Designed miniproteins, single chains, continued (5). Designs and how they scored, part 70

Each design is a single chain, and the fold is of that chain. pLDDT is the mean over its residues in the fold that is shown.

## One batch from the design tools (miniprotein)

Design m18419
Fold by ESMFold2-Fast:
Structure m18419 (fold): chain A 93 residues (1-93)
Amino acid sequence: MTPEERLKKLFDEIIKLLRDYAEGKISKEEFANRVRELLEEIAKILLEHVDPETAKKILDEIMNVINEFVETKDYEGAIKKLKEIYEKAIKAM
């Protein structure tokens, strides 16, 4: 599996978590813990391929989308922004 394919799977898992949280299938605490674990895995991939400053910027953008989603519950907006961040990350690798 390529780094790009691994990163896509992790982004797809974040999107699934946003949906499950929006639907009330998981608690806020479980959501936060699972997001943290996925971001740690994304960070590992990014740090193998981009400089630490670029990796931090991408991770901060993901966290900003997730935090906005928790407040707004705008699932469609969050998916669109995450897709844009994924494409930016792949281009930086």
Scores: mean pLDDT 86

Design m18420
Fold by ESMFold2-Fast:
Structure m18420 (fold): chain A 69 residues (1-69)
Amino acid sequence: RYLLVKITLTGVKASEVKDLIPKNGGKIVSIPDDNTIIALIPEESLSKLEEDLKKATNGKVTITVLATI
């Protein structure tokens, strides 16, 4: 199962963390602005992606699940 997620960043640009998406088996759908990424991620990889993003942003990240695919 895949999750469609919205990743919102504070004080960090999408370009600095976007490579964490494919590293965790996900696919980038769009980057609507410098602080937002829309991506598909395997459900089993969500926790690891959250850990990687929090570490990279010093906790300044919010992940919202938009849909289950």
Scores: mean pLDDT 82

Design m18421
Fold by ESMFold2-Fast:
Structure m18421 (fold): chain A 97 residues (1-97)
Amino acid sequence: MEEERRKKIEELEEKLRELEKEVKKKYEEAKKNLTEEEQERITKLLIAEGQLEAMELLLELNLHVEDVKAAARKLLAELRELGLPEELIERAERLAA
């Protein structure tokens, strides 16, 4: 029972890491024509998008609720500081609540 639940959580964590790597890999090709500052902003944007999707899924499954909310608050602060799209900020606010 608990072993199956733990395995499900570990699978979701691994999927998150794979998404993060795949997204970063795609942008490695694009960044060759971008400034260092632009590369950093795009990388953070993609990582944030992947994190938001994973957090939304975890909350839907009622997994790691407190950890997800804490991570969402942290991400929310980063999104606001970077001036990223309001849609991402709103998603993070909803998750942080």
Scores: mean pLDDT 74

Design m18422
Fold by ESMFold2-Fast:
Structure m18422 (fold): chain A 112 residues (1-112)
Amino acid sequence: GRRFAFSVRARNGEVETSHSGVGRPELAAAIEEVERLAKELAERGVGEFEFSVEVTDMERALPNGTTAADEALSLLRAAAEAMKALLEGRISAFELEVDQDGALRARLRLEG
């Protein structure tokens, strides 16, 4: 199957965590960990949480970042909807950005 490399970073203001890997199952697992962290922060009344994802094709000789970005984007959108459900509307703002190189960034703000 097609392979992509990713880096996921999660930040709660003062604390930052990062995860890296390859392919959709590992990206999904990293996103699940970010969802758990977002839920814990919401339960503690933290006002802001941010995560970002950078995706690159493993086969850089053919620039096909569009496909890797599209797969990552679908996972990020699914994760955003899952986090909204888990946090029961405590997300005050959600923004998702995609650049031309397949870098994805999402920001969440929580009501405490």
Scores: mean pLDDT 59

Design m18423
Fold by ESMFold2-Fast:
Structure m18423 (fold): chain A 104 residues (1-104)
Amino acid sequence: SIRQAAITTTSLHILLTSPDADPAAVAALLDKVISLLREVKDQVSTLSGPLAQQALDHLSEAIDYYEKAREAALAGDLEKAREYARRGSQHFDLGSQYYQKYLS
């Protein structure tokens, strides 16, 4: 659900604020975020109209950035993981806004 995705992304960003975050823990949490966002994307992909398309486009970008963040975390590069996760969060927020507007 989108609520579970939002909760899990919040947990990820809290973990990433730690200067001594465990890269393996970051990667594991990113796996959960990516899985939840893929489920949300699949659900949104069944909808039609320009607001649904905007939500889908931003969710796709969010997934791509979180996958890059995961690769960076697995390489031990937490600075790149933080930057990619920040970009992913921006796209997830935009996707969520378009989805909420669709429901209105």
Scores: mean pLDDT 87

Design m18424
Fold by ESMFold2-Fast:
Structure m18424 (fold): chain A 68 residues (1-68)
Amino acid sequence: SQAEQNIALVDEWLQRLLSREKNPDVREEAERAARQIKRYVREHPDTPLSSVQGALKSLEAWLDELEK
């Protein structure tokens, strides 16, 4: 399903981020935000892959601001 593909994309993104990120505050925020995105795509199963990719890109920009 589209929701399963979207969840897999979020989980793979999070695993890649956690493999490179050492800041515990950034790690915790990434995990929290990833859970919120997964909740959203479960509630909105028709969410396009491009929308999830856009949300993850925006999240990465936000996490970069947290490290400043």
Scores: mean pLDDT 86

Design m18425
Fold by ESMFold2-Fast:
Structure m18425 (fold): chain A 83 residues (1-83)
Amino acid sequence: DELLALDDEIVAELRVALELAAAGRHEEARARAEAARARLTARIDALAARARARGDEATVATLELMRRNLDSVAVPTALKPGE
């Protein structure tokens, strides 16, 4: 299942980033999370394009929801250095 494989990868990347942060390796955790987000976003977009080509509206809707959720989860990790 493409969706289960994607979910497993998201969970695995989140776990690694959290373990790095817990170890005080915040910069490495951030870099890892940013790289994972970029890769996962590209993967979701590719899967959605393929699902659209097949007329698989249910899979498209699920992937669009996952894309939105990924953006929401990334907000705390994509902290902009402010004053």
Scores: mean pLDDT 72

Design m18426
Fold by ESMFold2-Fast:
Structure m18426 (fold): chain A 72 residues (1-72)
Amino acid sequence: KEVDYSQEIQEAIQGLQSDDEEVRIEAVKTLGVLTKMGADAKEAKEALKKALQDESEGVRNAAAEVLKLIEA
């Protein structure tokens, strides 16, 4: 009945550790999509909160937008 997105979440979290800003932004967006599809929001929220501390403004803005949608 419930789909296990643990692998996809782990891959997205791994993407947040990338040297490539665009890869990190994509990882943030992927975590948002996965949580909307029923993935474990707690693990995704923790990863997104860490992305709020990212050196890239684009990554921080994407994380804030996704967190706002998840926490609404």
Scores: mean pLDDT 77

Design m18427
Fold by ESMFold2-Fast:
Structure m18427 (fold): chain A 80 residues (1-80)
Amino acid sequence: SIEDKILALGQKIQDLGKKAADKWSSFSPQQQQKLLQLFQQIHQKLIQIQEAYKKGDEETVNKLIEEIEGILKEMEKIIE
C-alpha cells in the first residue's frame, strides 16, 4: 500500500540520518554542507508528500517517494 511505502521511506531516512550523525565529525566541511542540503531537499519533498496525500494524489506521492529514494542514494555515497 502507499502507507507501507511511506512507512518504509521514513525508516530509511531515520536509519541513514543515524549513520550520518554517528560519522558526522569524520566528514569534511564540504561533505557536511552537501549532506545538510540533501536532508533539506528530503524535508521539502516530505511536506509535498503530505499535501499530495491529503488530496488523494497517489501518482504525485509515488513520484516524490522515487525522488527521495534518489536523494537517499546520493547521501549513501557520501556516508558509506
Scores: mean pLDDT 89

Design m18428
Fold by ESMFold2-Fast:
Structure m18428 (fold): chain A 65 residues (1-65)
Amino acid sequence: IEEIVKEAEEILKEIEKNAEKAKQVSPVSGMVADKELEEARKLLEELKKEKDEEKARQIFNQLKQ
């Protein structure tokens, strides 16, 4: 689980970086990126609280999208 959480945190950092760039391109792109970032943050929080390895993998796969 700890290993999956680390990979998820790396993915979240990339999403945050892309969201900042999207805001520079247009307000609409920024809004879409912010929604994706918010969903990714929710998935990461659920992943950190999850104790079941199989469920953690399912959450991680959703975040990889």
Scores: mean pLDDT 74

Design m18429
Fold by ESMFold2-Fast:
Structure m18429 (fold): chain A 64 residues (1-64)
Amino acid sequence: AKALIDRGRALVARGQVLIAQGRAELNRATTQSQINNAIGRILRGMGLVTEGELLIAKGKKLAE
């Protein structure tokens, strides 16, 4: 359904923003805590991208 595809695209966009923010934080990290926080943000962003891609795939399959 189109609604699933739209939701999936929104999640992918949010995930990509988090990955970009985490990468920027990692590049300027000077402590172990900062490194851990940046990695955590990247992992959360990757999870949102994966979830969004699965919703897009499901939406496309249901439209068949």
Scores: mean pLDDT 84

Design m18430
Fold by ESMFold2-Fast:
Structure m18430 (fold): chain A 85 residues (1-85)
Amino acid sequence: SVADLKAQLDQVSDEVLALEKDFLAGKVSPAEAQARADALDKQLDELKKQFLNDPSASDREKTIFLFRVLAIKSTIFLMRRRLEK
């Protein structure tokens, strides 16, 4: 359902923020951070695909969901850039 997909997006958002916090605190290795970031990025792509293809979701809800996915992906992108340096 739309509500289930939104709840899953909230969970992925929380996991990305927790990963960033742990990485910045030195609690996870760069290799572990990269592997978890890759898994979360794939989950975001799948959630985006499922939400955009849900006929019960309004255009407004789809737009809001896309902006949230982009914001979370931006956090992953910045974390990956820190891993490269």
Scores: mean pLDDT 86

Design m18431
Fold by ESMFold2-Fast:
Structure m18431 (fold): chain A 99 residues (1-99)
Amino acid sequence: VELKVSGPSSVSAGGTLTLTETNSGSEPLVGVTLVLQLPGETRPGAVVGSAGTVAPGGSATVTISNVTPEDTGTYFAAARGAAPGSPAVFGQGTLVTVS
């Protein structure tokens, strides 16, 4: 999947975490979400943001305000292709520590 999440590696508790999801592929991605995988978990768990459709070469920003240490974990972009029946797929994750 040509979908990447980028942002800071750390943020202070009470601050704002801004993550950018980029579609570097040639096809639209739909149902684009931001998913948090908590430390020690084997799978992404909670949907923490939604971007909808991200066009080819486009990006979307997800902002999480008033972060707490519980927001620490690996953030993944999740999406599916625009073609009917495309499965949900995850892009490369980024670790964010809230302290």
Scores: mean pLDDT 77

Design m18432
Fold by ESMFold2-Fast:
Structure m18432 (fold): chain A 63 residues (1-63)
Amino acid sequence: GKLDELAKELAELTGKSVSVSKIALILGAQAIKNGDENTLRELAEALGVSEETLRKYAEKLLE
């Protein structure tokens, strides 16, 4: 599904596991819906990506 494909792409980009990437995408999508910019920033830092990169991937789950 969309989550699995996005998590795989994010895992390949970051070197993190697919499972960690799935959790980050779900939490990132929730943070975006809630306007929680601090959580989005912390998740991006944990993955080693920019907030913009994580937002782009997480927003695809909200389509």
Scores: mean pLDDT 84

Design m18433
Fold by ESMFold2-Fast:
Structure m18433 (fold): chain A 92 residues (1-92)
Amino acid sequence: GLMGGAVATATLADGRTVAVAASTIGDFLGVTALLLDGDEVVDSGTASAPVDANKAGTATVTVTLPSGTVVTATATVGADGRVTAVTVTVTG
């Protein structure tokens, strides 16, 4: 969809990239995380956290990928319930 989402990327020390997409669905923040080796998706995961869709704030979601890579996404949600920004941190 064209509305209510944000994306962020982080480059790992080994040259692989984590890409995250965050959007609100009802009263939940949904996050999809992809681990990329060049143009190839080598791992993926999804997670969600509760949010108040009518109140501005931040929500943090941790996605543990099948490989054991841990992706932490922090999303900023506007008063209209739309994601305006996301930041990503990767461990493991």
Scores: mean pLDDT 78

Design m18434
Fold by ESMFold2-Fast:
Structure m18434 (fold): chain A 100 residues (1-100)
Amino acid sequence: APSLDELVAEFQALAEELQRLIKENAPREEILKVAERLREVALQIAAQSPLAEEVRAAMDRLLELIKENAPREEILEALQEATLLVLRAASLTRRRLADA
């Protein structure tokens, strides 16, 4: 399995790619493919965090907004909120791994 640091690096790369695709008005299927992979990585990062359910909810909301073709600014705001939550979950997971 990938390390937490490898998962965080993959999450950041996917989040940057998703932001680029959204800003460039890429086809919804391309945006959704990257968003679904971002969700998978986010859930792996948050799996042992007390924020696991909040991360799931934030990622599900992001995917819902993309599927509903919501305004670009609303999708980008949801992506930013999800990103901050995932990074917080990663920090909590790192603390638990260091204390183990």
Scores: mean pLDDT 87

Design m18435
Fold by ESMFold2-Fast:
Structure m18435 (fold): chain A 89 residues (1-89)
Amino acid sequence: MEEEIEELKEKGLEASEKGDLKTAEEYVEKALRLEAKRLGLSEEIIEKLLKNHREFNKEDAKEVIEALKKLNPENSELLDEALKEIEEE
């Protein structure tokens, strides 16, 4: 589990560095799902994250990204950019 989460985080960072924000978001979301289950976050939020991120309201998306920042503070700068993009849309 821990190794799997780290691999997903690395793939997310690599995709973000290449400018593929959609793929980066997908990998980061998968990592969040595994960590969120460990932390006991709502399964409903996790399901929405994976299936329907484009239809999230801004509050749900911000909560998910803020949780990602807490789980992976080393990715905070990348997640801040994603938060700003969601807020602007």
Scores: mean pLDDT 65

Design m18436
Fold by ESMFold2-Fast:
Structure m18436 (fold): chain A 90 residues (1-90)
Amino acid sequence: MEEAIEILLKRYEESNLTEEQRKAFEAELERVKAMSDEEKRELVEEYLEKLLKEGIITEEDKKALLKRAEEDLLGTALALTMQEFMLKID
């Protein structure tokens, strides 16, 4: 998981993000950090359902990520938020 987050952060650092895009990304991460555990769980489920519907992940991947969220809810929510943000920029 650390490796996956490091890859996403490196991709973020290597991207030519504007100051406005960087601030928007930081604000989104802070928004997620400020969420309750219930809101973070709903966010994780919403992102995973979207990824499953788009064919980006399998049902088995969704199950594995939900299990990971039970062990590290904040880290999982932040990683999925980073992935969603990067998809919007690319």
Scores: mean pLDDT 74

Design m18437
Fold by ESMFold2-Fast:
Structure m18437 (fold): chain A 72 residues (1-72)
Amino acid sequence: MDAVRAVLEKVKEVVRKGIEAGRLDEGIGMARIIISVALISGELTPEQAEAIRRELEEAVRRAREAGTLVDA
């Protein structure tokens, strides 16, 4: 439970930093690497990794539609 939440928070944080730096695509790439490493290391099951990936896709979709997660 907490491991899934920790990975999700790290994924959201790198996407947020990518947005703040104007490098959203690089933030998304790093987020995908974090999910893949957690899956390969056995920290996440395939189902948990898929759930986090769907949360990432939704967060990225909202960020792209809004242009940013901050007033910019």
Scores: mean pLDDT 75

Design m18438
Fold by ESMFold2-Fast:
Structure m18438 (fold): chain A 94 residues (1-94)
Amino acid sequence: MKKEIEVLVKVTSNDGSQPTVTVEVKGDGAKVISKSTFTKGNTTYTRVVLEVDLESKDDITVTATATDSQGNTASGTLVLKREDKKGELTLTLS
């Protein structure tokens, strides 16, 4: 049986450039099935939908890295349980 978990990555940037957000997912039977990006003010939101196999009981690790055009980087890690409905990760560039 599979389910979907939505992860929202928020990146606030002070340089006025759109950051590049890379998301890596680790966990048995977990994969990214959708990734979309939208911006509100100085914050870039990356919505990642994970398809998760419920036969595995290990935790899912989501790592996001944001890089702006000036070379500033920020990264964070979120650990999800397979019963979770949603996750959120916030990063700030400079």
Scores: mean pLDDT 80

Design m18439
Fold by ESMFold2-Fast:
Structure m18439 (fold): chain A 80 residues (1-80)
Amino acid sequence: GKEKLEEALKKIEEAKNLEELKEAAKELIKAILESIEDVTKAIGEVLRVIGILIDAELTGDLEAAKKELIALAKELIEEL
């Protein structure tokens, strides 16, 4: 659970472009679904990740998207 979220966080931090960020976010989504037992909470957190990625695609702001995904992953790690 927590270890998979920490692995996803590291991949997000290491992402150099939007394609790598999307792959890291895919791993974060998998970690969320595997770690969070509450289905409604898990879906809500996945939708937050998707929203950040949509904004990144529209704006091209990789740094903003990384900061938001890092903050989200850290929040979830603290809750577990």
Scores: mean pLDDT 85

Design m18440
Fold by ESMFold2-Fast:
Structure m18440 (fold): chain A 89 residues (1-89)
Amino acid sequence: PVDDLVDVAETQSLAAAQSGVPGTRKGRTPLGPGEEIESTTTTTVSGDTVTSTTKGELKRDGRIVARSTTTVTLQGGKVVSRSVKTELF
């Protein structure tokens, strides 16, 4: 489940960065009964540099059990940096 959280957050950050559209997007990924990932992705653009940060939260029966923050930076359409931080509760 935590691997799913990290994969979702990373995929959303990369997709948002590749879109090049600034702003905030929210997502929800159901994993099964009582289990879901809620995410917020914020994208900023400066020249040819695009940075997207996704904060994903894994919820079980309405409780947050893990968070992952993934940041992806593109320059000239290429990934130049990636960072992931995961917290367990």
Scores: mean pLDDT 82

Design m18441
Fold by ESMFold2-Fast:
Structure m18441 (fold): chain A 73 residues (1-73)
Amino acid sequence: EEWQKKIEEFKEKYPESYELAKEIADRLLLSHYRALVEGEATPELEQAIRDGSSEANRRLSEATIKAFKEARK
């Protein structure tokens, strides 16, 4: 998919920023899974996870851009 290609290009050009963004994205995803495990998740959050890579890719994209900007500041 085209977003996956952009992630790979970003990883090659900015490996340090990519690693930071990945760690932040992993933490965001982990917090959502923790809510599910604790039975605190809403039906909407559960549906977003079931929608799979589409929603996950959006969140990864947003987290990557945010981390890139924060790393530069």
Scores: mean pLDDT 58

Design m18442
Fold by ESMFold2-Fast:
Structure m18442 (fold): chain A 55 residues (1-55)
Amino acid sequence: SEELKMVLDWIRNGPLPVSEEAKKLREASIEPTDAALKAYPNDPVKASQAAVDAV
């Protein structure tokens, strides 16, 4: 079955698929992190703290 072959190839190429929930969480964390880095470009400690607090 073509479908079964695609599934097997997918399993061989990687572990479990990332869920939509996990993808949304990743996307949701990108913008706060980028904003924090822009707000504190010369202070990586404050940028890191702001990014964590914003997520």
Scores: mean pLDDT 61

Design m18443
Fold by ESMFold2-Fast:
Structure m18443 (fold): chain A 90 residues (1-90)
Amino acid sequence: SAEIERDVELTARETRNWMSGTPENAEFMLRLRLLALQQSFNDALAAGDRETAQRLIAMTRAMGRVAREVDADLGAVIDQTAAQMQQQLQ
């Protein structure tokens, strides 16, 4: 949907901005954002809000994709988190 596409693009842009800064700040901001996305995902699952849960997975994947362009290890951690979220939706 257009809303998911917008949120994905905003997440990608935000991640790219952080990755263009210092490695220490990028890692801190990405880990903090990943924690927030995980908390929101758990809340969506508890509420039975599958649409919001799917949106949060898409945002997490976008974050992982952009992070991998600069830091393969950090990108892999984020991608693993998105994969775990996807499995919980099965």
Scores: mean pLDDT 87

Design m18444
Fold by ESMFold2-Fast:
Structure m18444 (fold): chain A 78 residues (1-78)
Amino acid sequence: GSMEEEISKYNEIKEKVQNDVEKLKTEYRERLAQARAAGDVDAIEEILKEYQERLTKLYSDLEKDKKHFNDLINKKYG
């Protein structure tokens, strides 16, 4: 494939991650609001921990995809 095709693929990965992040924000905002309304501090802490773990996973996977993209571009077009 061309450099343009590889850039396009990486952009699609970024857009998917942005969409997944927005879905996580919506889901956890609703769960957090319910836990806060109940005054359940332990549930709030657990929800926030899960949210951070899932965000970290998404961004970690994106960083690996970015490294792969950079390595590919350098190997084929550097």
Scores: mean pLDDT 85

Design m18445
Fold by ESMFold2-Fast:
Structure m18445 (fold): chain A 87 residues (1-87)
Amino acid sequence: MEELKEKLEELKKETLEEVRRFLEEQGVPQSEIDKILEEIEKELERAIENLLKAYEEGKVSEEQVLETAKLIGRIVLQEVKEWVREK
């Protein structure tokens, strides 16, 4: 459990860093970046809680949890890219 939590926290951190770098490269103001990252972190935390609960209930394997977390990270980055393009 704790090892899985650690891996999910690292994936969250990586996703937030990728989003931050992308937004900085696009010239988004730091104040907007901070707001976007705060919103994304909150959503990722909820997703992690739901995945850990499913794992504890025996509904999913550790591999499925990690695969799903990585997919969520990719979706988040895609949504951010779409948001920037519409601005």
Scores: mean pLDDT 83

Design m18446
Fold by ESMFold2-Fast:
Structure m18446 (fold): chain A 72 residues (1-72)
Amino acid sequence: MVTPELLERLRERLLSLGFTPAQADAIVAGLERAGELSGSLAGKLARALGMSDEQVKRVEDAVVAILEEEAE
């Protein structure tokens, strides 16, 4: 389940990794629209936005880290 709190945490993490507000907002909006927070889906969204393979992996890793923090 996607919550506004998790989306806010993801946005802040993406900004800290050097993504622009527009890039962070596009990924967050895509995940909110899908109703799911997953590294795989975030990676597909980043790829659709024309991000590099390195940027895609960084987005996927950011989502995984947030989900791991939420679980433990």
Scores: mean pLDDT 82

Design m18447
Fold by ESMFold2-Fast:
Structure m18447 (fold): chain A 91 residues (1-91)
Amino acid sequence: MDETIEAFVRQVAENAEEFLAKMRELVEEDLALLAKSDFPEEIKKKVEELARLLLEAAEHALAGDLEAAKEAIRKAIEVGEEIAKLYEEYE
């Protein structure tokens, strides 16, 4: 496991664009599964927004735009807090 993660981290350093594309693919697959789930639509929309913000933060960070990355992370934290509250209501 650790060797696989280390190899992936090395590949990210050599191929940041390819890694970001792979992350987007995985997020799109997870969001497609979420869309088919029985979770409340409010939670689905917030999880989709969170995933989008995290991808934006990664894209900005890899591009060297630290201020845009920070802003995306700040918004992601806010959405994450909203999801936690909604999840508690439906628990």
Scores: mean pLDDT 72

Design m18448
Fold by ESMFold2-Fast:
Structure m18448 (fold): chain A 78 residues (1-78)
Amino acid sequence: AVPASEKTILLSGLRDLAEEANRLGLEEAARHLREAQTALRKGDVASALAHLREAQRAAPELAPLIERLIARLTKASA
């Protein structure tokens, strides 16, 4: 289970990053970031992490920002 405060921060970060990916024309990464957001809202941490890793693969230029979200989600769900 992810604490409510961490979930709020993670969902906000996912939304902002998906918007940036769309602005940059990185449609596949934006799709994966939105799917990660949906998975996290449902409490499916494994699916959220899988989509974040696919987003990193699709958009290497966003990889450091996505890695911060992965690290935060992993720590919050431990």
Scores: mean pLDDT 86

Design m18449
Fold by ESMFold2-Fast:
Structure m18449 (fold): chain A 83 residues (1-83)
Amino acid sequence: SLREEAERALEEVRRFAEEVRRLEEELKTDDSLENIARLIGAKLAAIGSAWQVYLLSKKLGDPSLAEEARELLEEAGLKVDFK
């Protein structure tokens, strides 16, 4: 179902947002180019998954999923404007 797909995408947002927080913490002690690249990749994945949640939330008519995705990104220091 679309709701199950949206919930899976939202779980991806949680995982990537957590990875962003973890990698930013690791960068304080290891600022290698490899860790910088990993952080950039995690940020892009988190934002991409959040946009997937937004599109699915529109199809479902349930804005709460998109709002939860936005909040998860904000907790990781990322901002997205779903407009």
Scores: mean pLDDT 86

Design m18450
Fold by ESMFold2-Fast:
Structure m18450 (fold): chain A 92 residues (1-92)
Amino acid sequence: MEAKEEIEKLLEELERAGKELAELAKEAAALGDKEGVALAEETLARVQKLLAEAAEAYYVEGDYEKAKKLLEEALEVLRRGIEELRKRLEEK
């Protein structure tokens, strides 16, 4: 029961962080920062792979602990991408 609730909370955090990355990517694009946009795209691709693996663990394997760990990894990747992109935008 608790693992499913934790997964729901992780998905909410991933949604919020994803929106933050999208806004930073728009700012990078508006400034002509092609490398910043590429960083955002690479971060999203990596997160999407982890989300697909988490979905397989959840729906196919029924392994909620594995799904939770994959979502935690996705959130960490997303937050790192946000920090790098933010730092990059501040250094101009």
Scores: mean pLDDT 84

Design m18451
Fold by ESMFold2-Fast:
Structure m18451 (fold): chain A 60 residues (1-60)
Amino acid sequence: EVKKRKEEILRENLKKNKEKLSRKSIVATVAYRLEEGYDISDFSEEEIKEAEELLEEAKK
């Protein structure tokens, strides 16, 4: 339960701070979450796509 609550708080804080971040910072955050296996459902399809493209570029 403590671990579940910690993950929920982290997710909520990231979502709330999304509006205060630049687009580039948001895309970097989504890329990080994709690599770590975190939930990305709170982000737009455009942000997710840009993050995936960023990861593909970094892989090459």
Scores: mean pLDDT 69

Design m18452
Fold by ESMFold2-Fast:
Structure m18452 (fold): chain A 58 residues (1-58)
Amino acid sequence: SKSEEILKKAKERLERARTLEERRQVFVDTVKELIAAGASQDEISLILKELSETIDAV
């Protein structure tokens, strides 16, 4: 799905992020892209949870 493609790109960007500012920007951009793609609030919440778990792992 489009939401899954957005998540994959966001996760890749997050793994390459070197600073807290870059990581914050990935979250902001991801939310904007999901909204533009017409994702539901539940889908956005799930994607943000996956990204947060990625941050906690690094």
Scores: mean pLDDT 79

Design m18453
Fold by ESMFold2-Fast:
Structure m18453 (fold): chain A 95 residues (1-95)
Amino acid sequence: SDGDIQQQIGILDRQIESLRWLASQETDPELKAILEQLAELYEQIRDALRNRDFDKAIELLRKARELYRSMPYNPELQSYFDDQVKELDQKIKDL
């Protein structure tokens, strides 16, 4: 429903804000760039959901997985993104 899509967009907006905050606090320029690129991908996922392009949203989540797995050694942050993307993938497939 439109309500379910709007709820998921609201969750994504908060996740984007969190990613932008994490990037602003990051001193490693490589990790900072990855966090900023993840925020941009999440914004594209949000836009895909607004357009009801669920296939595009899932493809963008796949790109997000590739990106955070390429980050400098940070197993805690990689685990955080694995959980977040897995939840997003499931929620989008339920739409």
Scores: mean pLDDT 84

